Designed miniproteins, single chains. Designs and how they scored, part 31

Each design is a single chain, and the fold is of that chain. pLDDT is the mean over its residues in the fold that is shown.

## One batch from the design tools (miniprotein)

Design m1049
Fold by ESMFold2-Fast:
Structure m1049 (fold): chain A 62 residues (1-62)
Amino acid sequence: SKVELVREALRAIGMEVSEEVARRIAADMSDEEFARLREALAKGDIDELLRILQPYLTKYVK
């Protein structure tokens, strides 16, 4: 699921969030952002994961 992908990406950058926060991020992300997130995870590209996730972290994690 998209929620599980977001949680896995957050764990890869050293973050653990509630399922509720992960659901909000997943609902706000586009299909294009999910495709980029999957590719970055497959490559272990932490910088790209941070680039994709940072706006959502600023919005939902304070």
Scores: mean pLDDT 83

Design m1050
Fold by ESMFold2-Fast:
Formats: C-alpha cells, structure tokens, sequence
Structure m1050 (fold): chain A 70 residues (1-70)
C-alpha cells in the first residue's frame, strides 16, 4: 500500500539522516530528516505526529550507530 511505502521511505530517510549526523554532516542530516517528516505526513500522520515519529526513528538509528562504533 502507499502508506506502507511512505513509512518505509521515512525509515530509510531517518536512517540516512542519523548516519550523516554521526559523520558531522549536519546540513545533509537535516535535509534527510526533513524528507522523513514529509513522507510520514504523506503516510497520514499529522505534522506534529510526523515530527515525533521522525525524532524517534532518528534517535534509535543514532543510538544504534554509536553503539557499533565503540
């Protein structure tokens, strides 16, 4: 379904944002984070819900990367 495709795209975009953030490329990280929010809105979330979910996904992916860089 379109909703499932948008959610999957948002997850990939949030993961990319986390990766660029860990590398210190904050500008590229912000671009990918913003796109993740856009895709969550397309999936049917409100803008507020989309930001909260994108934050959650971004933080989970950052934590995962940081644990594996130790």
Amino acid sequence: SSKDQYIESARLLASAAAQYSVLGDDETAEEYYRKAVEYLVKAGLSPEEARREADRLFEEHRAHIERNMA
Scores: mean pLDDT 87

Design m1051
Fold by ESMFold2-Fast:
Structure m1051 (fold): chain A 58 residues (1-58)
Amino acid sequence: SMKLSDLYSRLSFDFGRRGDSEKGQKYASESSKNGNPGLGGGSARYTSSLTGEKMVAK
């Protein structure tokens, strides 16, 4: 599992490396919508389309 902040960095970074900064920003926004928009409270769980792993955000 990984934190939502880590997902943001990895998604944006990976798509940035591919030259697709728009997609990186899009996925960062989608993650915020479906989980913790910042520090947040509680947890959010989801499966990464990029890494294929289940994640839990604090």
Scores: mean pLDDT 54

Design m1052
Fold by ESMFold2-Fast:
Structure m1052 (fold): chain A 72 residues (1-72)
Amino acid sequence: APIAALVATITPSGDGSLVRTQALDAAGNVLAEFEEEVPLPAEELRELIVEGARAAGYVVEVEGNTVTIRRP
């Protein structure tokens, strides 16, 4: 199934952030899941993700440390 949404959860971790990204289909099934450590504070990383996704024409929803990215 094609990817319908990306859900990124950003958790502060030491001097940086831990990011868990899930790719979901239209039914909410997890197609792929990635975890990565990023040497950026959670607030700065969230802003970069939101700015990049909006600049690329995606619909972005932010709830606390969770960013949901969807096609328009």
Scores: mean pLDDT 85

Design m1053
Fold by ESMFold2-Fast:
Parts: structure tokens; C-alpha cells; sequence
Structure m1053 (fold): chain A 63 residues (1-63)
């Protein structure tokens, strides 16, 4: 989806030097699932990107 690509591109630009492509793809999918679970508009990047950041930061701390 366009939302997946927007999240993936955002995370790749910000965390691509610290996270693998597989990790970024997983976080992008998990961000969409979490956003949907909370009833968020997945097309609103201003709401979705903070969730992606939170998930990326968690991934960085456990690895």
C-alpha cells in the first residue's frame, strides 16, 4: 500500500544506517497493524510516523 511505502521510506531515511531492510519492513507492517488497532487513520502520516519512530527506537534498544 502507499502507506506502507511512506513508512518504509521514512524509516529508511532516518534509521537505514542502524536497522536492516528486514527490520524496517517488519516495523512498517507492525506500525500499520498497531495504528489500525488503535483506530487511527493510516493515511495521516503526522499520526503514523510517531508510532513508527517509537517502534524503531524499541528495536534499536533490544539489539
Amino acid sequence: SSTFNNIKDYLTKKYGDKLSDDQINKISRDTISMSRGFGMDINDMSRVFPIADMMAEVELRIR
Scores: mean pLDDT 85

Design m1054
Fold by ESMFold2-Fast:
Order: C-alpha cells, then structure tokens, then sequence
Structure m1054 (fold): chain A 113 residues (1-113)
C-alpha cells in the first residue's frame, strides 16, 4: 500500500529527528526536554508497532525489534529520571540501532510487495 509506505517513511523521518533532539538534550543534561523527547520517541514507536501489526502481522522479527525498542525507551526514561545521562545515552544508541534494523527489514518487505 502506498499510503502505508508514506506513513512509515514519515514516522522514520520523525523518529530519526527525535533521536538527534534526544542526544542534544541528554548531552546538555536537560531533564525536562530529554523526558519529553523520549516520550515522543515512545509514541512514534507505538504507532510503528501498530502499523506493522496491522499490515505485516507475520513479520515477527520486526515486531520483536519494535517491542525491544519500546522496552529500551522506558529504560532510557528511567535512566534520565535517575540522573544517569551516560546510561541514557548508551540506551539511546541501542534504540537507534534496533529501529534502524527494523526499518531496513520493513523496507525490504515493502519492496517485495
């Protein structure tokens, strides 16, 4: 579906920009902005999961990666709440890696359909 492809691309662009903003907030130890941006990342991941579950229900690997990214996002929020910005940054690196992998698999699935 072209509409699904367009929404997935929009969500990918949005989450990548949110990662850049999250890194800046974490590097600046800006608690309020870091929490706000991490919550926005969680919202985008939840929407990505919903779209994958609706349109690609058999792609369990992608759904598993998105579930891991959601869990890691909650851990990053808790690290920021604890003042552990170094840990939050390490977790954010892992979230970005997992999301990039999930998107690569989604792109491959879209190109076959």
Amino acid sequence: SMEVREELRKLYDEIMELFDKAYEAIDNKDYETAIKILREIKRVLERLYQLVDEHFPDLEEIKSLLREALRLTDEAIEAVKNGDYEKAKEILDRIREVVREAFSLLQEALDKE
Scores: mean pLDDT 88

Design m1055
Fold by ESMFold2-Fast:
Structure m1055 (fold): chain A 74 residues (1-74)
Amino acid sequence: MAGEEMVVTMGLNTADEAQRLVDRGASPEELELAAQSLESMAKTMSLLPSASDGDIERLREVARRARDAAERLR
């Protein structure tokens, strides 16, 4: 359904943006906020039939990378 597809698309776009924050060396605070946003989106997507396990795992993987990057910058 269109609403579910938009949420999945937004989640994946958020993951791509968070990966760009990791790649460009954003602040630890920005990286932590990005990780929290991705974790919330992954939880929401896990409730949607249109979200694949791969899409959800992508958000969690990028969230973990963002948290790891934030920890290394502290």
Scores: mean pLDDT 80

Design m1056
Fold by ESMFold2-Fast:
Structure m1056 (fold): chain A 59 residues (1-59)
Amino acid sequence: SMEEIEELHERINELTKEINEHLATHDPSNPESVKEMRELILEESRLTLELMLLYLERR
């Protein structure tokens, strides 16, 4: 539904903000920093895929 699409957009926007904040302080030589960035990126990718599938369902 349109409501689900709007909710996913909002959640993706929140994750994008978190990723940008982490990028500002990210240390690529620190495994914990890399792990945190990986988790955020994977979560954003999952939500983006879900959003794209909802758009496909509307065609």
Scores: mean pLDDT 80

Design m1057
Fold by ESMFold2-Fast:
Structure m1057 (fold): chain A 64 residues (1-64)
Amino acid sequence: SAADEHLNKEIADAQKAYDANPSAENAEKLASAYANKGNYLKLLGKTKEADEYQKKADEVKKKA
């Protein structure tokens, strides 16, 4: 879906920025991108995948 493609692009862009400069700001942006994907998956009833993305967000946020 267009929403899924947009969310995947947001994660890819945020990951690229974080890899280039692992600043607190870029970590927060990457964590937000993961959390947004998790929320979208939860709305679709994909709870297991949503939890995995939320864990990725939490891991990155701890580094911010």
Scores: mean pLDDT 86

Design m1058
Fold by ESMFold2-Fast:
Structure m1058 (fold): chain A 64 residues (1-64)
Amino acid sequence: DPQEIADSLLEHLNKSKKYLSPEVWEAIREYAEFLKTSSPEERRARANELQPLFDEQNERLLQK
């Protein structure tokens, strides 16, 4: 559920706020708002876009 994901993100963001620059936590907060208001099509497009990047990052981490 995108709203539950957004709420979890915001809670984690508040706990990690002191480790993040103001620009970064603002960007994450805006993304959480996007998840709450986005259409199913927009959420699907974002997930599809992030999946290959996530897979590439994990591949590189496992190789190192």
Scores: mean pLDDT 66

Design m1059
Fold by ESMFold2-Fast:
Structure m1059 (fold): chain A 94 residues (1-94)
Amino acid sequence: TEKLIEALRKLAEELGTPEKVTKKLIELLEKYKPSEEEIKELEEKARKKAEEVGEESEEAFERLLGVAVVEYIYKKMNEEEKEELIKLEEEVEK
């Protein structure tokens, strides 16, 4: 999971995501901990997407892996967790 957390943190820094939101996303990733197989699927998805867009650099892969991780978290979240995340984003949005 360390690679997924790192990819998520790098994407969050690039997008200027508030620390509270990033922390909540990491907590959700740890709660819905992907299996070794799911991790491989996320990495493969990111690599294929990098190839599709013609950006086969390590930087592009890390960014796309971060996106895949966020999509995974959103797919696993229930409605209550989605509402909590939205409220957290609203608290930091001024």
Scores: mean pLDDT 77

Design m1060
Fold by ESMFold2-Fast:
Structure m1060 (fold): chain A 61 residues (1-61)
Amino acid sequence: SRSRQVAELVGLVILGIGYLIDGNREEAIRAYQRALELARSIFGPDDPFAKHIDAEIAKLE
């Protein structure tokens, strides 16, 4: 369901933040990339949340 997908999306963003706090940049990028794919599939590519995740990935690359 959409609610489960949103929960997974939020969990992936939190996981990405956790990896960054631990200094694990590569794993953070992977978590954010998965979150971005989900955000785009749920809300579309023009959604502010999807754009926010994309910007966070760009800062880490």
Scores: mean pLDDT 85

Design m1061
Fold by ESMFold2-Fast:
Structure m1061 (fold): chain A 95 residues (1-95)
Amino acid sequence: LEKEIESLEKEIENLRKEVDTLYAQAKALGNERALKLVREARFEIDHAESLLEVAKYYLEKGDTEKAKSYIEQAKFEIDEARKLIDEARRVLAEA
């Protein structure tokens, strides 16, 4: 579980870098659709990070079942963020 949380935290770090790059590109091009998608992705990334912090809390308290639940929720938010990033990338490529 600890290693899984660490792996997901690294994924979040990489997604934040991608989002920052795409935000700068979308803003420079004035692409409002891409900007909205990137903002939504940022929201999902922030939410995933919050869920992992809650998972860590329950893991430290010995509640592995709750920790697993929050890890699965974080994975879902990370997957949603990836989809939004991929869509933003497609929108920018088509512009």
Scores: mean pLDDT 88

Design m1062
Fold by ESMFold2-Fast:
Structure m1062 (fold): chain A 56 residues (1-56)
Amino acid sequence: GKAREGALRAAELGAGAGAGKGALDVGMSPQDAQRAAMATTPEGAREGALRGIESG
């Protein structure tokens, strides 16, 4: 449904932000943190969110 679709989109956006923040927390430069966030694949984030929805 629409709620499920919204949750998947939010997970895709959140995974990138989380990867970027994690990189900054370990002392990476903002440019390297941005690269880490962009390296987080939307497909991987979407699959993780989908498994979470199926488990709930």
Scores: mean pLDDT 62

Design m1063
Fold by ESMFold2-Fast:
Structure m1063 (fold): chain A 78 residues (1-78)
Amino acid sequence: MPMPYIITAEAEPRPGLAAEVEKAARSVPGVISAHAVQRDDGTVLVSVLAEDEEAAKKAAEAVGSVPGVRSVTLSPHG
């Protein structure tokens, strides 16, 4: 059953960062949907609906590979 997750990415704020992070998460097999929101402090929150925990972990890894992202945290949201 698909499960919601939150990915928190710490990064320097820049134009297009939220869109790049969202694309990275959406590129992972098993990710059904992903939506990214940038906060004032440079944090990007990504709401992910994933087929399983492994897909969510891979989405977090993909987000961490985006240039300028310094740290990534994955949390289940259920």
Scores: mean pLDDT 81

Design m1064
Fold by ESMFold2-Fast:
Structure m1064 (fold): chain A 74 residues (1-74)
Amino acid sequence: SASIEQEVARLKAEAERLIAEAREAIARGDYRTAFELLVRAGEILMRIRALAPGSPEERALREQLAALEAEMAA
């Protein structure tokens, strides 16, 4: 439904903002803040999965989170 599509788009935008802030924290050497933001973005991914499983928005966010996790683990 249109209301679910709007909510998924809003959640994706919120998670992408948290990911951008996490990358800024990594650049600053603040890995504690980066980890906290990663966890929050992961919680949003779980909400998107519940609302729209297998959606392009779920796939895009999963890819972005995997890239951020790899960056933090290196």
Scores: mean pLDDT 89

Design m1065
Fold by ESMFold2-Fast:
Structure m1065 (fold): chain A 59 residues (1-59)
Amino acid sequence: SLDDVVLEVMRLLSSGRLSPREAAELIRQKGFTEEEALQRNLELIKSGEIPLPVVPLFF
């Protein structure tokens, strides 16, 4: 799902395993747009489902 992709990408990005560019490429490989992933990332942050320090995917 988009949620699974966003959460995995955030985990890898926060741990330094992915760069922002690589994160964008992984999102596209999974069949989603960067805009869809960014919007969903913000929604998950607002809902409190992302427990890590706030690190938006692209801004």
Scores: mean pLDDT 70

Design m1066
Fold by ESMFold2-Fast:
Structure m1066 (fold): chain A 98 residues (1-98)
Amino acid sequence: SMAARRAARLAAIEAALAALGRRLEEAGVPEPLREAVLALLRGQGLAAMLYEEGREEEAVALVEEGAREAARILGLELTPETTGEDIVAALRARLEEA
């Protein structure tokens, strides 16, 4: 059923994020940077699912929500023009400083 498939995708996204979180911890990435990466990717993963369901407006909102959470954790200013690539670039810079 569609509901069972959706539940399986949600579980897969959370499992992938948990596995990534462990790998980042093992690599010595600081907690705030790990939380920022996971927040950004959770938003993107959920948005991909909604795009496949034809819920594009809600998908965009989730990408923006994940980006805002990542920016908040990093102390970054988020503008309407800020892209996921901009946040990834900021995360990379912070990781190089760590």
Scores: mean pLDDT 79

Design m1067
Fold by ESMFold2-Fast:
Structure m1067 (fold): chain A 95 residues (1-95)
Amino acid sequence: KVKEEFIEFLQAIRDKDVEKLKEILENASPEFKKFIHDFLKGDYSNVSEELYNFFREAARKIFLLKPETDIELDIILQTSLRAFLEKHNLLPLLE
């Protein structure tokens, strides 16, 4: 369930589909919302390694990213996803 939510979310961001992204966030599981919220804050303490690795790999594939390290990938994702969500007033939907 949450892995499918990651894929849909990342694809909507890639496609810049704000309407679909809003729908995804409004209907998302509490687990998904908490994951994205904590990830954007740089808080990995409550995230399973399996879900974190899945999210990273999905992001690499969907955005065609080839960073040198996982740290670089995390910085790219945190910066770009946060900026996109803030621009479209979508951050409150993660609450």
Scores: mean pLDDT 81

Design m1068
Fold by ESMFold2-Fast:
Structure m1068 (fold): chain A 68 residues (1-68)
Amino acid sequence: MEDIEKELKSIDEEYRKKVKEINERAQALHDSDLPEEERLARSQELHDEFVKIRKEYLKKKTELLKKK
């Protein structure tokens, strides 16, 4: 039980760190003087990375919970 709880906290912390990095990059992009077309392209790349991170997080969490 305790080991599973520690693994869950580790997965949650890793996910939060990655989301924070994406948010920081998104904020920097929003505050940038880049042309709108380039900003939109980079925003789409960030969104794709976020979706991948979220999917991986949910997969890891679900697989860990199935061990109950």
Scores: mean pLDDT 79

Design m1069
Fold by ESMFold2-Fast:
Structure m1069 (fold): chain A 72 residues (1-72)
Amino acid sequence: KAEKIAEEVREEVEKLSEEEQEKAVQAVRDAALQLKALGKTELADKILEVLEKEKDPAKAVAESVRLLVEAE
């Protein structure tokens, strides 16, 4: 279930250093840009919006993963 996967991701990201958390956010941003290049514009835009609005890196990564899992 997408919510459970997102919660597990949030817990794992919270264990990372601040620098590693920012790298995780950047990796998700890069993934969203790849989705946009592949024509999945709506999903990519939702992920980018989450990254702009959610300033907690663990929550931002977790919510982005939830959106990715729900899209499959």
Scores: mean pLDDT 83

Design m1070
Fold by ESMFold2-Fast:
Structure m1070 (fold): chain A 87 residues (1-87)
Amino acid sequence: SSEEAILAAERMAVRIVLMIQEKAPEEEILKEFERLLQYLLDTEEIPAEVKKEILEALLKTIESSPELSDEAKKKIREMVEKAKEEL
């Protein structure tokens, strides 16, 4: 169902936020972020508007996180913009 798919995506986003707060390696954070993007691209049950809202909220958290390098933030930003074109 759309509700279950949305909940799964939101849980993946929460996991990424927790990894950032726990200062997990940037490589692992990027990997989990790529996994979330792939899930959103593959999951037709989630409305495009909801996908964009999840990505926008996560991107705001990433941009404001001092734990992440400017390079990692740039890579994530580019990945989000590319994914938004395909959503």
Scores: mean pLDDT 87

Design m1071
Fold by ESMFold2-Fast:
Structure m1071 (fold): chain A 84 residues (1-84)
Amino acid sequence: MSLKEKFLKVLGEHLRLVLDEETAERLVKEAEKVIDELPEEKIEAYYRVLETKLEAAKAGASQEEIDERAFEVFKELKEELEKK
């Protein structure tokens, strides 16, 4: 599975946690149209953040814990991306 396919799968699962199925599927299809215009390092960064949120949610973590874990991953990736 490509990085883009992994991102879209994780995005869909994340959206289904907070949105109805039809809205989540529509947003995934819209993201699929624009994802080819994003640099690979940005896709990797977003994928890591979303994967962290899904893993925490599936483990039964509270919304606060999910947000804290995602913020830590986001902070690390932001620092790496801004060094360029």
Scores: mean pLDDT 70

Design m1072
Fold by ESMFold2-Fast:
Structure m1072 (fold): chain A 65 residues (1-65)
Amino acid sequence: APAPLSSEDAARVVGAVILIMGHVLDGDLEAARETKREAVEELRARGVSEENIAEAEKLLDKALE
């Protein structure tokens, strides 16, 4: 069964969503995309599974759109 994200990693994803939404509201799409890229890289560096990274990326993509 896929293991859930740790509370710490889940908090990082939520924080990244909030930051991306803030940048989008400010019209700064470059900063929004950089925030998504950095969040994905941090999750990989922390050893989060690719399945959990893919789910996090879907949430980050929704914040960008």
Scores: mean pLDDT 79

Design m1073
Fold by ESMFold2-Fast:
Structure m1073 (fold): chain A 80 residues (1-80)
Amino acid sequence: MEETLKLFRLLTALGSGTFIIMAEKRKAPIPLSDVESARKDLEEMLKDIDNGKITVSEEQRENARRMLEQVKAREQKLKS
């Protein structure tokens, strides 16, 4: 039960990151607040994975790391 909820939360965080990345491809404007929220959600998720609170595949962990890097890059561009 708890593992299913944690997996759902991971999928939600990945969905937010994917939305940010897709919006960049389409050159759609995204508020800085949405990018910051996506970054925080991904960082919290990766921390939970590293602490063993969430069990995911190596591929899912790497996808989350790559997504976080892309979200961070976008946040930096918006802050500039």
Scores: mean pLDDT 71

Design m1074
Fold by ESMFold2-Fast:
Structure m1074 (fold): chain A 69 residues (1-69)
Amino acid sequence: EEFERRNGEALRAMIETADLPPEEVLARLKAAGTSFEDIARALSYALGRPEPQNEDELLAAIEELKRRL
C-alpha cells in the first residue's frame, strides 16, 4: 500500500517535529523530499478533512494536527 506508506512517512515526520512552529515543520518536510501531495493527504487522513489545496491551507492543517498532539 504505497499510498498509506507515503502518507505514514509524512505524518511520522510531522510528529517528530511537533515542538516546531507549522512553518518550520513544512520547511523540514519539503527539505526531506516529502511532496506537497503526500503532506496534504497525510493531513487530510489524520484530521478527517479535505486535502489542503495550497500552502496556507497546509499550514493551517499542520497547526490543527499539532493542537491534537
Scores: mean pLDDT 73

Design m1075
Fold by ESMFold2-Fast:
Structure m1075 (fold): chain A 84 residues (1-84)
Amino acid sequence: MIVEKVKAVLAGDKEALRELAKLMSDPEFQKEVLELIEKNAPLPLLMRATALIVKELGDEEALQLLRDWAKKNGDEELIVLIES
């Protein structure tokens, strides 16, 4: 479930990120993620929101997908965020 949604986000599906945000207990964080989607935030910001959600949910397979994507795209800030 989470892994499939992360794959969809990586493929450009913003609705998959919206569904991931709904799994979070913090309504303010959900609101911030929805605002990023609404404002058509750049992909790196959407990936950071995705990483924060996946870290809280504890899905290591989904975190590994994000690490692999960050490494392939040279996003060192995202790697640091995942590892912190």
Scores: mean pLDDT 80

Design m1076
Fold by ESMFold2-Fast:
Structure m1076 (fold): chain A 90 residues (1-90)
Amino acid sequence: MQKKVEELRKELIEEIRKLQEDIAAGRLSQQEVLKRVQEIANKASELSDYFDKETRRQILEAVAQAYRAVKNGDREGLIEALRRLEELIE
């Protein structure tokens, strides 16, 4: 179980970092950003089951903030939500 959690955490951190790079470079359409946020959200939700209730709530809130930012076209808000999520899972 510990190895599976570590692999999931590494994969999620890498996906967050790649999304941040692609957003900074302006390479992605809004639909592509939404798809990648959805993939991150699914992994974050799975990983959150291994944290305490308060940390899990914070992870899910960071995911909700990311979705809200994508819907509003808020690039800076999306980057902040992704950074917060990365900090919570490291």
Scores: mean pLDDT 82

Design m1077
Fold by ESMFold2-Fast:
Structure m1077 (fold): chain A 55 residues (1-55)
Amino acid sequence: GEADIERAAARAAAQARRLGASEEQIATIVDAVKAGPDADTGALLGAGELARLGL
C-alpha cells in the first residue's frame, strides 16, 4: 500500500543521508522509490539510483 511505499522511501532517504547525499540526490532517490508499483520494487529502484549517483 502507499504506507509501505512511504516507509521504503524513508529508508532509502535515511540510507542516502548516511552516505552523504545532498538533498537534491535524496529527492531523486525518493522519486525513484515512488516510481515503483510496490514497496519491494520501489526499494530496488531506490538502490539503483543510489548506485547511479555513486553512493
Scores: mean pLDDT 83

Design m1078
Fold by ESMFold2-Fast:
Structure m1078 (fold): chain A 79 residues (1-79)
Amino acid sequence: KALEAIKNGDFEKGTELTIQMIDSGGDLKEIKEVIDEFKRAKNVLGINQIGGHLITLPNTEEIRELLSYANSKLVELVK
């Protein structure tokens, strides 16, 4: 439902649902698809909020991969 919220322009709800997916141990691939949708919408704030949340979590390989992925999408948007 995070993807649906973002496609409908509800970025606040999309961000909240994405954080909920991350906190509940959601599928890495699905979380990356949501980040791709934020990038497609050019929503820098949403990606920054997700990245900021990831930094507060345990420094696991999966969290580092998601943080790296989000940062790569931010770089592509700023370029």
Scores: mean pLDDT 81

Design m1079
Fold by ESMFold2-Fast:
Structure m1079 (fold): chain A 84 residues (1-84)
Amino acid sequence: SALIREAMELQLVLLLSQVPEGLSVAELVEKTGLSRAAVSRILRRLEARGLVKKVDGKYVVTDEALANLESLKERYQQLVEQLN
């Protein structure tokens, strides 16, 4: 489902926004319960969209993502409501 995929992508961005030092793939797997393959795929899409970047082995949110954080939160809440 496109809605589930978008919700997972936004969940990762919002998680990373709370951790300024960033998170590794392994840490994201632990926090989300998603497979390593799923996390890696989502991170590549987010990186292509300019919302996350890899710095010193960890993924961090970009300044663009931080500038749009409230809009990303609102979209995530909307998606969660539609999926329930």
Scores: mean pLDDT 86

Design m1080
Fold by ESMFold2-Fast:
Structure m1080 (fold): chain A 59 residues (1-59)
Amino acid sequence: SDAELREKAEEILEKRKKNGEKEIETGSAAVQLVAKHELEHLEKNREEAIEEIIEYLKK
């Protein structure tokens, strides 16, 4: 169902954010900048990211 897929996508997105935060903490300056940009992009385009994950889960 859509609700279940959205819930799973949300869980995946939250784990991705936590992993990105760890990369920011443990990575080099260049890795930190890239991870920060990716994290900010995900936050800004959250709904699009959720939809993409849902489509991925359907495959």
Scores: mean pLDDT 79

Design m1081
Fold by ESMFold2-Fast:
Structure m1081 (fold): chain A 86 residues (1-86)
Amino acid sequence: MEELERKIREIAEETWEKAEDGLLSGLQLNDLIDRIMEALPEFDTEEFRKAIHDYATEAQNGNQYMSRAQLEEFTEKVIELVRSKL
């Protein structure tokens, strides 16, 4: 569990390092989600992927871009989802 949490946090941090103007674009968000799913192949179901996309949408609060605070909110929700499935 701790290893999966660490991996998810590292993926989020790597994605944030590529952010321009202090905001994460929709393309970077899609890359983030794809990298998380690749790190969690045993959880690669339609339901799990949908939940992650829903979390990203909620964290964006109606915006096309994601701030650092919104990325942290998204990351914590993904980790909670993984914990709930183990």
Scores: mean pLDDT 76

Design m1082
Fold by ESMFold2-Fast:
Structure m1082 (fold): chain A 55 residues (1-55)
Amino acid sequence: SARRRVREALDRRRQENSVLTPADLRAIAEELGVPYSLVSEEAREMAALGILRLA
């Protein structure tokens, strides 16, 4: 699913960077061809669970 691909991309990015910026989220949206809103929503949910950090 699109959500699964977004989560996998976010997990990959967090391994490269301690904090994800809006630019990182936009890059994921462009790479996967999905709306930015989908990436930002999933990132916020993962951040709320303590899985990643957002700038």
Scores: mean pLDDT 84

Design m1083
Fold by ESMFold2-Fast:
Structure m1083 (fold): chain A 75 residues (1-75)
Amino acid sequence: MEKTLEEIEKLAKELPEADVILSGINAIRIALKYGDKETALKTLEILKEYVRSLPDSPAKQRLLELVDKLIEEIK
């Protein structure tokens, strides 16, 4: 989980509206720290839809793959 979160944070900085994505990741980190898997998964789904709304780029596609990977790691 931590390694996947770090990769997402690194890629998020290459996208427009990086602050929104990083804020979402911080909320997921807090939820996971307190064992709240439901909030973490719900926040990831919201983040995924937000990223999908951004203009197409290699960073966007890679970020969507990492979000899906993180969802599977939390389930």
Scores: mean pLDDT 81

Design m1084
Fold by ESMFold2-Fast:
Structure m1084 (fold): chain A 80 residues (1-80)
Amino acid sequence: PSDAAKIAELRELAEEIKRYAEEIKASERRLGLALAVAELAFRKEGKEAGLKAGREVLEAEEEELERLEEELRERSLAEL
């Protein structure tokens, strides 16, 4: 598939996650983390994996959310 097609799928994924976040009244912080995690999963395993990962972040308990934020921060530092 072309890069343009993958970008379109990523936008569609982001919109689905945003709609779910609105539905459950998620915080902007939680939505931001969900979008970041979903993009990482999408790049590795595609749209369905991205949607699942993003939803899991949106549904996560506060303790799990803090752990996910630390993991993402560690990965971002390792990639810099």
Scores: mean pLDDT 77

Design m1085
Fold by ESMFold2-Fast:
Structure m1085 (fold): chain A 83 residues (1-83)
Amino acid sequence: EEEKLREKAREMLETWSKEELAELLREAAEVYEKGDRSKIELVRLAVAIIELLLERGEYTELVKKLALENKSLAELFRVLAEK
């Protein structure tokens, strides 16, 4: 399951625009904050995307900027950075 999410996240990083990725991350952060389990897969996908960005050292500025705009995303980023 996690490997499938990481592969999908990798594909999205290659094919999606930075704006589309930013929108996905914002929506996932909202879902995470609300605890909406009907969209839990969106949150898991966003987590995989953030982990890949952190591992690659790429586009960390994008994630940091989004975290400044959204406290839930900031918390998610912090937790992932510590793993």
Scores: mean pLDDT 69

